# Designs tried in a protein design run: designed miniproteins, single chains, continued (5). Part 78

Each design is a single chain, and the fold is of that chain. pLDDT is the mean over its residues in the fold that is shown.

## One batch from the design tools (miniprotein)

Design m18872
Fold by ESMFold2-Fast:
Structure m18872 (fold): chain A 62 residues (1-62)
Amino acid sequence: MGGVEEGLEKARELLKKGTKEDAEKALKIAQGSLTAAQSLGREDLAAEAREVLEEAKKLVEE
């Protein structure tokens, strides 16, 4: 699909909604984005993906 940046932007948009359902969607996107960023050697994008992943986990855990 789109690049890692596009995925992370969508995940952040979902997190802004603050619902558990949207957080679960953001979690899946962040996991995929982290893997892609790592495979590309993009440490900046991997760091962003980890931040989104952590925020999504907090909302899912509640």
Scores: mean pLDDT 80

Design m18873
Fold by ESMFold2-Fast:
Structure m18873 (fold): chain A 78 residues (1-78)
Amino acid sequence: GTLEGVEEYSNGYTIVVLDEKGNVVAVSRPRKGLNPDARIVLPDSQGRFRVDNLAPGKYTVKILDSGGNVVAEEEVEV
């Protein structure tokens, strides 16, 4: 399936997508300590992002600030 969203936060924020097992499957920028196999997904000029070819199930989308603090979190069913 496909996960779509909009990141409306300013530069310096990171999108992290986790599967139901807690594995990082996508990030908007590399971070120290993240899974090196995670996909890099860049938001478009309007903040829209898309992650294709996900297995059906529950995913958690987290928005992290530059210090690594979670400022937003949403559970999404794919």
Scores: mean pLDDT 71

Design m18874
Fold by ESMFold2-Fast:
Structure m18874 (fold): chain A 67 residues (1-67)
Amino acid sequence: SRQQAEDLIEKALEALAKGDFEKARSYVEQARKLAEQLNDPELLERVDSLERAIEFKEQKRAARAAA
């Protein structure tokens, strides 16, 4: 349902804020599948934005560790 997708997005955002990239990716992938099943462009855009944010923060952490 739409509510399940919204809940997964919130969980992904919470995991991302905590730096738990593994959980954040897991939740966002589940949200993407639901958004695709619902054919909801707004949810898909939110999922895409969140995936990009996760990748960006993960890359920044890796770059800092390499410095």
Scores: mean pLDDT 82

Design m18875
Fold by ESMFold2-Fast:
Structure m18875 (fold): chain A 61 residues (1-61)
Amino acid sequence: SGLDKQYQEILNSLSDREKKALEEIEKLQKELDNTPDPEKREQIQKKIEEISRQVRERRLS
């Protein structure tokens, strides 16, 4: 898809540290989509939210 292509192009232009942070979020998102277990889904969602919050806070603060 177009969004996937843009995402990959962005990753190729980022530093290793930035790539790792984005890759972790993407990996968790994909794992969430492939995980039917409700307990594990909740854990994955919480991790995604925590990483996203930390990234947002670093940008704003």
Scores: mean pLDDT 70

Design m18876
Fold by ESMFold2-Fast:
Structure m18876 (fold): chain A 86 residues (1-86)
Amino acid sequence: MEKEAAELIERAAEAEKRGDREEAARLLFEAADLFEETAKRTGDPLYRVRALLARARAYRLLGDEEKAKELEEEALELIRKHQAER
């Protein structure tokens, strides 16, 4: 799962470099789904943060900046909660 998600993120970055925003977004959604499954299986909030950030990037590539910002805000709140408990 972790290796597959990382490979999808890498492929998405390459698609972005080529200007293929729709394909990059699709790969990012697939990576986000894998990160979300790992988060549910392990209970590790860092995987949920990665899933939210991947989805945010995908929505931004598709022109939905509003939804991207909402997802980035959710990720930031999870990071803040994790740091405040340290």
Scores: mean pLDDT 83

Design m18877
Fold by ESMFold2-Fast:
Order: sequence, then C-alpha cells, then structure tokens
Structure m18877 (fold): chain A 64 residues (1-64)
Amino acid sequence: MKITISGIKNPEKVERLLVRAHVTGRVSNIVRVSEDTYEAEAPDEETARELAKELEKLGAKVEV
C-alpha cells in the first residue's frame, strides 16, 4: 500500500517516525520526492492508516 506524505513542517520528527516504522517492518521503500514530500509502502491498509494518523499528528498530510 503506497502512502504519500506532504506538507511537512518538522522533517526531523517525520524522518524519525519513518525510520522507526522501517526498522519494525511497518514501512518499506521510503523515497524523498521533494523537500517536503516522502513516499513509502506499508504492507497493508490497516498499517497505512495507522501510520497516516501518526504522521498527521506531526502536522503532515498523508494520502493512502
């Protein structure tokens, strides 16, 4: 499940969350598309929705 993360106000916090998610197998193929946009893949829709909620709490916009 592909997720797009944009509108990032705090890149350090977003990057730390994505690194932790990657280490725990919750996300793979993390790509920085622009200065404020990342793409990643979650293994399923439930994990994608959970990651979206966590990222939105950091002020980012997430598309699943």
Scores: mean pLDDT 82

Design m18878
Fold by ESMFold2-Fast:
Parts: structure tokens; C-alpha cells; sequence
Structure m18878 (fold): chain A 66 residues (1-66)
């Protein structure tokens, strides 16, 4: 399964959070960029990791960079 196909499993909001995490932004910076709370960013990050079967931000960066 390609990285693009895996990212397609995410909602638009989850995908936006995933891409911003891959660029190295903090949860606070992502919240400001997407105009959502830090708590919402944290929940979306957890959903992304769970849906994609990833353990940490490094694995997410590898997926996005592929």
C-alpha cells in the first residue's frame, strides 16, 4: 500500500495534522495553523497514529516523505 493510499484513510482534518507533524511543528503551532485547540490536535494525532499503525512522529515523517 502506497503512502498516498495510507494517507487517504485519514479524514481531511487528520491528514492536515499528519502533514504538519511530519514538518516538525509543535501541537501548539499546528493548532494555530489549523485554527483548532491544542487538545484537538492531540486527539487527531492519536487517531492518525492509530489508523496508520505508527508508533511515533519519526515513523509518520518517513511515511509522508515516501
Amino acid sequence: MSPAERLALLTPRERAVALLIATGLSQAQIGEALRISRATVSRLRRRVMRKLGLRDDAELRELVAS
Scores: mean pLDDT 80

Design m18879
Fold by ESMFold2-Fast:
Structure m18879 (fold): chain A 64 residues (1-64)
Amino acid sequence: SVREEIARLVMKYMLAELSGDEDGAKKYLQELRKLAAENPEYREYIDRMLSQAELNIKNAKEIL
């Protein structure tokens, strides 16, 4: 499903950010933005998932 693909890409984005993989993070973020453009009904969901991911990344980096 589109929701499962969004969740998978968000997870890959978070892992790339936490591992310092800047190219990977940029790639997954671009794929998420493309999904939002192609599936406008999921745009708000993607935006919320990304906001939560950014908060999780910030919190994880404060612990590391």
Scores: mean pLDDT 85

Design m18880
Fold by ESMFold2-Fast:
Structure m18880 (fold): chain A 105 residues (1-105)
Amino acid sequence: AAPEMLEAVAMVGLADGKAIFILAKNSTAEEIVEIAEKVGEYFNTSFNALERAALENATNLSDEEIEAWKRMAEELGLGYLLIEDGKVVDAGGSEAAKEAAEYLK
């Protein structure tokens, strides 16, 4: 299934096949786990030229700007997930995001 972007405020892709998601402040740990599992499954089974083009377009942001997105998410009470190879490699901003990442470890 395609990831539901309604639960994510923004997606920022990295050139190295990483994706960062900024999550809505009302997202529960269970909802975040479902989103991350679906995104991971989608990248592993359905990652195609259109998805790579979307990531390539997002990577026009600098590494500093990506870190600023994480900081902004934390200050606004939003969560974030960093996904690499269909796995959550970093999470923060909210307790729900941290709990979801621990489950997905």
Scores: mean pLDDT 60

Design m18881
Fold by ESMFold2-Fast:
Structure m18881 (fold): chain A 95 residues (1-95)
Amino acid sequence: NLAEEIKKYLDEYIALKAAGAPESELAGPLGKIVSLVSGLVGDALSGKISYEEAAEILKEAGLDGLAEKVRNKSRDIDPEVIIAEVDAAVAKRLA
């Protein structure tokens, strides 16, 4: 289940950030999130899955901002945008 896998790494990343973990430990789960999300966005862009299906997977994973960008068929979802939306989700949960 892709949504569960993304959520697992997001929850791990949030826990590590809350604990003050070094960048070397943060890079692992963040890299996995970026890889999985990039693959999902790529599949939607290529028509292998619908934008609606990709957006629901991202929403279930807790990446609501990315889900809205995918639903709106944004073409500029690169790794920097993915990282920014991950950081926004972290900030929301740690607030």
Scores: mean pLDDT 84

Design m18882
Fold by ESMFold2-Fast:
Structure m18882 (fold): chain A 85 residues (1-85)
Amino acid sequence: EALSAYQQGLALAKEIGDRKGEAISLNNLGNVYESLGQYDEAISAYEQAAEIRQEVLGPKHPNTIASQDRAGVLALKQAVEKVTS
């Protein structure tokens, strides 16, 4: 299962101090949570990935911006769904 594989990757990255790998695993977890409709978890994963990418790559890096934008878009979508449902 993709979720389990990325969770294992995240745990390993944290254990060995691989910050770049940690951000990649968090971004992939965000993608999986989003596909499962678990938007709160997806937003959290993308925000954590963006925070690490900002630390490692800087705030203007495309990967940092992509993670931030995805979290923002998903948060807005979730807010709209709460208002309309």
Scores: mean pLDDT 78

Design m18883
Fold by ESMFold2-Fast:
Parts: C-alpha cells; sequence; structure tokens
Structure m18883 (fold): chain A 64 residues (1-64)
C-alpha cells in the first residue's frame, strides 16, 4: 500500500502523528493488512499511547 509506505517514511523521520494517520488510512484500505496494524502499534508505542499500541499489536498477530 502507498499509504503504508508513506507512514513508514514519516515514522523514520520521527513524524509520529502523521505516520499514525497514514497507517490508519492503510488499514481503511485493507483491514487485513497485518503489517499496517503492526506499524500502527509501533508508532503508538513511540508516541506513548501504550494501551492502544497493545490492542493494535494483538490485532496484527491475529491477522497472521
Amino acid sequence: SAKLKEGERLAAEGRLEEAIEKYEEAIKEDPNNADAWANLAGALARAGRTGEAIEYGKKAVELR
């Protein structure tokens, strides 16, 4: 997904809020994309949103 790649670039730049938005868009396009859920969880954890990171990380595992 183009949105997933954009999110990965933004996260690498430390632009976590923008990365989260792109990962959420990627999930809207393909809710079964485990990598999008995993990357969203990682960005949320880095942003200090630990509860959401745990929930979305579990979703990523369920889809594999």
Scores: mean pLDDT 85

Design m18884
Fold by ESMFold2-Fast:
Structure m18884 (fold): chain A 62 residues (1-62)
Amino acid sequence: KKLEQARKDYENYLKDLLASLPELTPEQQEKIRNTSLDEALEIVEKYTSYGKNIVKAIEFFR
C-alpha cells in the first residue's frame, strides 16, 4: 500500500538520522538501525541530553 510504503521509508530515514546523532556509541547506533522506530527513539531519549526534544518533534510527525 502506498501510504504504508511512504511510512516505512520515513521511518528508515528517521532511524538513519537518529543513528547519526552525537553522544551515541557505535553499539547504540547499530541497535537503532536494527530495531523498531519506537525503540530507537527510546535509546536516543535515554542516552542523549537533548533526546526528549527530538523524540517530541519526531512523534509529532508520525
Scores: mean pLDDT 74

Design m18885
Fold by ESMFold2-Fast:
Structure m18885 (fold): chain A 76 residues (1-76)
Amino acid sequence: MLPDPGEASALLYYALGQLMYKKGLYEEAAELYRKAAEKGSRELAARALENAAIAYEKAGDLERAAEARARAEALA
């Protein structure tokens, strides 16, 4: 089977999100995690949305944090 380009792209966005989070760029990290969730498997999407929720909370965006957390729980 050919490699899934979406999953590979999702893993790249997830890694970039982690890098942005380490730099304290929480809003940018959350956006990259959301892109990972859009392109990845259900399992990766759930993890990415959990990390997006944490990043949004760190950025002070409690509304988007709650939305990301609810989406992650729906995928569990």
Scores: mean pLDDT 82

Design m18886
Fold by ESMFold2-Fast:
Structure m18886 (fold): chain A 62 residues (1-62)
Amino acid sequence: GTAEEARRLAEEAVRAARAGDGERAQKLGTLSVILAEEAGDSELAAEIARRVREALQEAGLG
């Protein structure tokens, strides 16, 4: 479902950030948050935003 797709894209965003691809990480992260919000899961959306932001900061891309 939409929440499952959001989690999958969030994992891809985190992997992109760790690989040094900040542009891909931000695009996938944004899409993942939108999908979580569309699924009605605001807590999931907030958690995804936090994880992607932390991964980008850790990679020096924040």
Scores: mean pLDDT 86

Design m18887
Fold by ESMFold2-Fast:
Structure m18887 (fold): chain A 73 residues (1-73)
Amino acid sequence: MKKLEEATKKSEETGKRKVKEALEKGASPEEALLEGIRAAAKVAQELTADFPQIERDQIINKAANAAIETVEE
């Protein structure tokens, strides 16, 4: 299912990008993480609106994990 992979990838990319943008603006790591997670979750929900909730939650969790890894760098 290419659509699921695409949604996961775009959500992860958005989360990472938002974390980096927030850090560049002088946000704390905690603030940057929250910003990244929120942005990633929004993108995941928009791309997977037709998917069951369990699959959407899995994508959101993967995106959140990617944001956490980006902050920890």
Scores: mean pLDDT 76

Design m18888
Fold by ESMFold2-Fast:
Structure m18888 (fold): chain A 76 residues (1-76)
Amino acid sequence: KFDELIKEISEILSKMIDDPSIDSLQVLLLIEVAKLTKSANIDEKEAEEEIKENRSKLDPKSLKELEELIKKLEEV
């Protein structure tokens, strides 16, 4: 399950390699993974602010794909 999700993320990033929003997608996914694994003491306020800023850089299609990935991560 987790390996399959990582592969899916890698495929999306590869498709967006020339897209200026690629770094924003990576940052958002890392924050969500860190929140789910509790691997870091993330300030909830800072995480929310960074999520909001990076989401504004993504087009609507990429945002929908990101939301689907976050939903899958929450199910793991």
Scores: mean pLDDT 59

Design m18889
Fold by ESMFold2-Fast:
Structure m18889 (fold): chain A 101 residues (1-101)
Amino acid sequence: MATAHVVFKKPLDDEQGEAALRAAAEAAPNITRVTVTGPDGKSAVGTGRGLEAAEQAYAEARKLGLKISSITVTAENEQDALDAARAAAEAAGVPAKISLF
C-alpha cells in the first residue's frame, strides 16, 4: 500500500478540481481512497475503487464548499499512487508538488 500527495500552488477552481480527480482515477483505477483538502484545512474523503473514490471525494468537497489545495491518493503500489498524483497535477494545469509515502 502506498500514498501519494499532490499540493497545488493555488487552490483549484471547480473545473480544475473535477478534471484532476477524474484524471487520477483514469490513470490508476486501483486507487482505494482519495482525500481532498482545502486551504483552511477542511478535508473530504472518498473510498471505493478508482472513479468511485474520486467521485465520492468530489461530491463531499462540493457539499462542504471546499476548494481543493491538495489531493492525497492511496493505492496498492507506489506506481499506481504516483500515476494518479501525476495525472491529477497535469489535468489541473496548476503547478504542484508531489510526494510519495
Scores: mean pLDDT 86

Design m18890
Fold by ESMFold2-Fast:
Structure m18890 (fold): chain A 55 residues (1-55)
Amino acid sequence: SPLQAEIRRLQERIFELVRRGQQLVDDDAPQDEIDRVALELQELIDELTRLLQEQ
């Protein structure tokens, strides 16, 4: 279904950002870069939560 495809796409993007965030931490990246990834992750998690409620 279109809804399931969107949920899957969001989950994949979330996993990619989690990996990127972990890499930034491992590389001792500036806190502002880590914070930007964390903010984007929160926005995607909120979107995923919203879509899951539409079942």
Scores: mean pLDDT 85

Design m18891
Fold by ESMFold2-Fast:
Structure m18891 (fold): chain A 63 residues (1-63)
Amino acid sequence: SVEEAERVVKEFPDSAVAHYGLGLAYLAAGDYEKAVEWFRKALELNPDNPDIQAALAEAEAKA
């Protein structure tokens, strides 16, 4: 759930994986604008991750 993913980001604020997980939770919930926001934050922490880059492109296309 979004609430679970938010808790993980709060516990691990420097984790790209945690931010990516929250982006995926918003994407699954249909909140594409928030999914874009959190995928961008994940890429700030890990810019070279192709999975996060692909997920961001998908969320941006749907937003």
Scores: mean pLDDT 85

Design m18892
Fold by ESMFold2-Fast:
Structure m18892 (fold): chain A 85 residues (1-85)
Amino acid sequence: SEIEKLKEEAIKAAEEAGKALAAGDLEKAKEYDEKAIKKLEEAKKLGASDKEIKIAEARAQAAAARALGDEELAAEMEAKAKELE
């Protein structure tokens, strides 16, 4: 579905933000973070539930943390996503 595609694109954008931040590119990190937020807002407008959006947000944060090398935060965010399911 379009909602699933937008959620997946948001998670990928968050991962790219984490990679940019790890490289010290703060401008690029902000650009990708804003893209991730916008994709989740679009999914919500198409009828994604608050629960679905919160799960996608947690997975996006986990992807960004993992890309940044913060494995502890990545595990915490993945656990949060699983609890919301």
Scores: mean pLDDT 87

Design m18893
Fold by ESMFold2-Fast:
Structure m18893 (fold): chain A 89 residues (1-89)
Amino acid sequence: MKLEELLVELLRALGYSDEAIETARNLVKSGSSGAIDSLLFSLIGRLRRRYPEALTDEELQELMDRYFRGEITPEELAEWLLEKLRAAE
């Protein structure tokens, strides 16, 4: 699945409005790595607030270290978040 499609599914599953989803689509299409990172980190924060036990501080730290090292792509991070969300339901 493309990054845009993964982010749309995550936003919808986390209860974002259609207007917020459209804003996120335009953000991804801009190609700004900083904008994509900000969106992904916001989604992590919302997932942790909705499902506090779904992601530990240790898992988050390891995931972020690997992401900043370029070992995990934005698409892979989005796929992992969607899987965690589905498992927490």
Scores: mean pLDDT 79

Design m18894
Fold by ESMFold2-Fast:
Structure m18894 (fold): chain A 72 residues (1-72)
Amino acid sequence: TKEELKKELLKTIGEILRIIGDIIELEKKIEEAKKAGKKEEVEKLEKELEELEKELEELRKKLKEIDEKLKI
């Protein structure tokens, strides 16, 4: 049980790191689109950023639940 929770913890951390990487890339694309004056592209990318931020929040909540079960 504790070993299974540790595996789930590592998996969740991996997903969080992946989403953070995606956010960094997306923020870079938003800045490039802003410099190019592509307002429609900026709006699209900002919506994608908002979705990734929501996914990150859900993963952080899951991480906290696993952490509480592990008493970390």
Scores: mean pLDDT 84

Design m18895
Fold by ESMFold2-Fast:
Structure m18895 (fold): chain A 89 residues (1-89)
Amino acid sequence: MKKKVVRVEITFKGSKEQVEKALEDLKKRFPVKEYKIEGDTGTATFELEVKSPEETQARLDEIGLAALEIAEKYGLDSVDFRVTYEEKE
């Protein structure tokens, strides 16, 4: 049976110091698979297993709300979300 995975990519933009603090806070709340910081931009990547549409959506909402809260808390310029659906064997 093919395993369905949702890849979530969150990109923060602001000062380097604010972005670093935001990514650190995000990492404390969720298991971040990959992260990178390039100047004023920081990106965190998550992989979620699709168990049910309802559970997947609830997890996406939880991550999205936390990212918005973090962006507000650290005074970031923007936060962007990218969601990709993948099938893994």
Scores: mean pLDDT 78

Design m18896
Fold by ESMFold2-Fast:
Structure m18896 (fold): chain A 65 residues (1-65)
Amino acid sequence: STTKTVTVTNTDPTKPAVVTISANGEPLITDEVVEPGESVTSPPVPADADIVVEVKGGEVEVIIK
């Protein structure tokens, strides 16, 4: 595939997460509040892009497809 997406799910039962997703050093999503049990998904990025996920608070699962 030519592109991939990054999905960040807050798995913490009570605490919100503040999520930043970057590809190749460029921020795609900045300081997005993800409530318990919610997810945020990046726009499509090149399949070979280097991904950085920064999280403040909560606990998260990161899935790249």
Scores: mean pLDDT 86

Design m18897
Fold by ESMFold2-Fast:
Structure m18897 (fold): chain A 69 residues (1-69)
Amino acid sequence: SMVEEAAKKMEDLGKEMLAKGLSLEEVGKKLEEYQAEIDKLLEEDPEAAKAATAVAIKTMEEALERAKK
């Protein structure tokens, strides 16, 4: 459940950033890093992937707040 909720939230944040015309170049680099880390952890340690996903979501939320300044 938490993994599904986290994945959906991350997808929603990504869609919001794109819809608002935020810089995908800057956000995309971090998004690629988060995706690579989560993919690696999902194969090796799904429990660690949940924690990494939560951190990524928090960071993306902060990026959205900065864009609204």
Scores: mean pLDDT 65

Design m18898
Fold by ESMFold2-Fast:
Structure m18898 (fold): chain A 68 residues (1-68)
Amino acid sequence: AQEKTIEGRRLFEQGRYEEAVAKYEEALKLDPNYFVAWYNLGLALEALGEHEKAEEYFAKARELAPDF
């Protein structure tokens, strides 16, 4: 899960947002409670202009780790 999230972040930093989303989704298949992947998925979707989905995923991250 963490490794896929790191790969996704690398893609995000390169502006490859759709590929970053795919890596974060793979991370969540391995560990659906990994709040960092939910948060990073939200950031990637926000960059793609999908603000409503981004807000949903940010909320999920906050539920799993309120102090994040």
Scores: mean pLDDT 80

Design m18899
Fold by ESMFold2-Fast:
Structure m18899 (fold): chain A 65 residues (1-65)
Amino acid sequence: SRSVALAAIRELLEAGFSEEMTLGEILEEAKRRGDEGSVRGVETLLAEGFSEEMTLGEIRRLLLA
């Protein structure tokens, strides 16, 4: 759902990831840090149908349109 995806984006931004990072880049960095919450956030966005190549900013703009 849109609200679930927006909550995941907010959590990733609060964890320090930028709007310019792709989901794939965030997933690799979150795994490197042992940040299971951020890993789950990316998995949520992937399950909602967003691509690993999309940035957080692109996804956020689509959800707010």
Scores: mean pLDDT 87

Design m18900
Fold by ESMFold2-Fast:
Structure m18900 (fold): chain A 111 residues (1-111)
Amino acid sequence: AHVLTPAAEEAARAALEVLLEKLEELKRNSNPETQEMLERLLRALEAARAAGASPYGLLLLAAEGLEEIAEKTDDPEEQERLRELSEAARRAAEAAAAGLSPEEARERVRE
């Protein structure tokens, strides 16, 4: 794990807010099995946040969790959406670590 500047953590926090919103939307539009897995991921992210995980760390945890769910689902359309969101979370974390603004980091998740 990298020690990020306060500005980089603020960018990661902005991206995380958009990611959590997209996770809730993805959960609502998924089949019941994928919804249950996404609910478990959301609870794991909240537990990690409560335990002091950084916004940057939470973006990476979300990316990894989404990739694992994509491997477990047997619906190709859901696999694609899960992988796209996983990659978006990773890109947002990279943007924040590279010193991009909060707005730029948010746009990485919106794509």
Scores: mean pLDDT 85

Design m18901
Fold by ESMFold2-Fast:
Structure m18901 (fold): chain A 109 residues (1-109)
Amino acid sequence: MSPVEKLWELFEKARDATPEEQLEIAREMIELVKKYADTLSKEEALEVVRILIGMAAYLAQTGSPEALEVARELVRLARELADKYGLPENVKRMIDRVEAAIDAALAAA
């Protein structure tokens, strides 16, 4: 299985997961992305960024401080990949929207 296929599998599992399980899945995603960050194609990097921002959005909805910290790490990693691989401005705007959602959740907590 490619790293991108494994990340999609983890993202699908997160959809039906408890908040605690979503945290564990997100941490596994972070480690997997860090391991393969330098070996991705631009197309794979785009898919990875989409998965990371989707996962960050799920964690932001839980509202726990731990989930918001992990969501912030996912957003940071997505931004680093978007810059590294020169991803389009629409992708950077998606990252900005999820970051704003995390900030709103922190303000509500």
Scores: mean pLDDT 84

Design m18902
Fold by ESMFold2-Fast:
Structure m18902 (fold): chain A 88 residues (1-88)
Amino acid sequence: MEKLEEEARKKIEELAERVRELVAADPERVAEMLRGAAADPSLPEEARKLLAEAAEAAAAGDAEKAAELFKGAVEAALKYALENPELL
């Protein structure tokens, strides 16, 4: 269990870092992708709100804020999936 939790955290950190890089390279495209994810009704409301805020941060060119909000959205989605596996 410990190794799986560490690997999940590492992947979430890698994804957040990748979002930071992508926002620096193409903020408008990343903002559109995050807005699309925020519109996905299969995601929990908390994750969708964080993705929408991440999209606005990305559109503003705030790569640090976009990456942190995206990380929060992924964590919220994973927590929801673990607590409600029957809904997936």
Scores: mean pLDDT 79

Design m18903
Fold by ESMFold2-Fast:
Structure m18903 (fold): chain A 65 residues (1-65)
Amino acid sequence: MDPNRTPTDDQKQQLGQDTMMQLNRQNLPRDVRINAGRAISDALNNSTNITQMTTNVTTAVNSQI
C-alpha cells in the first residue's frame, strides 16, 4: 500500500472499528471510551494519507489513555 495515498472510506471504517474493539477489550471506563472514539473519528477525518491516518489514530488513542 502506498503510504501517501488518500485512505478510502472502507480503510477508515476498518481502522476505526479495529481500534475501538481493542479499546473495548481493555475494559476502559465508559467516558474514556467515548472520548477515545471521538478523538479517533477526528483523526480519521483529518487524515489526508495512510501514514498520517495511522499516526493520528495512534496519537488520539494515546491522548485518552
Scores: mean pLDDT 75

Design m18904
Fold by ESMFold2-Fast:
Structure m18904 (fold): chain A 66 residues (1-66)
Amino acid sequence: MPPLTEALLREAAERAAAAREAAIAAGVSESVLAHMERVIAAREDPAGALEELARLERLSEEVRRA
């Protein structure tokens, strides 16, 4: 696979783990978190996966500030 694609997948995996912990800490519901994780995992495009991951990160911040 192209090295840039593997680097993006690695970044996505590391950020996904951090985003999951942040979402749980913020109080995002398990059903919403599971849905967002499935959407991220369903992305075949690593850049698209990172965009969906950023949406989960924003949702966690919105729940935290509410």
Scores: mean pLDDT 75

Design m18905
Fold by ESMFold2-Fast:
Structure m18905 (fold): chain A 81 residues (1-81)
Amino acid sequence: SALEAVKKKAEALFAQGKVAEGHYLLGRAYLLLQEYDKAIEHYEKAIAEDPSFKEAWQNLGLAYSLKGDKEKAAEYFKKAL
């Protein structure tokens, strides 16, 4: 499946020490599947590894927006600046 292909790519990134990028990739995959809570979990892990990862903050905001949490979305979009 497309998700299994993304999981294999994330595993390769983790093996290379690219932990933030691997979690970001998984977050994007879950976002496309509309599994917002799983997407949020992975974006939070990406940010924990690299707080300067602007794309992870942007997509965390997007995931909360799509989940209907506009207030949290606004807070995270602000962090992406």
Scores: mean pLDDT 89

Design m18906
Fold by ESMFold2-Fast:
Structure m18906 (fold): chain A 66 residues (1-66)
Amino acid sequence: SSEMEEFIKKLEEKIKELDEEIKKLKEELKKNPDDKELKLELEILEGIKALLEGVLAWLKKIQEKE
């Protein structure tokens, strides 16, 4: 359905935004390798991204069955 397509698109956009934030933090961590706060923040965001990617894969699987 078009609603499912729009929902998937919105989720993909959010994952892309998160990926850009992760890239930015990785670059900051290269400059400050001993920054424990940056490392923790990066781990949290990568974990959230993995969960969202799992949800996205599941939604696309449901859409394929239509």
Scores: mean pLDDT 85

Design m18907
Fold by ESMFold2-Fast:
Structure m18907 (fold): chain A 73 residues (1-73)
Amino acid sequence: MSEKEIEEEILLSLARIYYWLGKKFFEQGKYEEAIELYEKALKLLEEVDESNEEAQKLREEVKENLEKAKEKL
């Protein structure tokens, strides 16, 4: 495993954590906090290669939930 591969795995894992936490805040009605966490997840995913299907799917899910959270404000 190369340093780049390890870095991408770390970025994906962190993005998943931020996304999960964002969804939990959304469920609690904390939409501003959910938005911040979703934006952090998206920023991490921008560093991952576009050919990574897992990152692409996660990016789509995060964007959808970010839009829903913004609609609640």
Scores: mean pLDDT 83

Design m18908
Fold by ESMFold2-Fast:
Structure m18908 (fold): chain A 59 residues (1-59)
Amino acid sequence: MKRKPEFSVLSLKPEDLEKMLEASKLLEKEEEKNQEYDEEQKELKKMREERDKELKEKL
């Protein structure tokens, strides 16, 4: 088959918009959870490093 340009945005139907909104909501929820987890881990690492430094300095 020949390669033809795809213009999905031009064929957007209100039905598709509703579906996209639902998918977007789910994706956002999962992305937010992942980002929160990553940020928490980063903070924990920072705290561990700070504590390790303090412990070494106290010695």
Scores: mean pLDDT 70

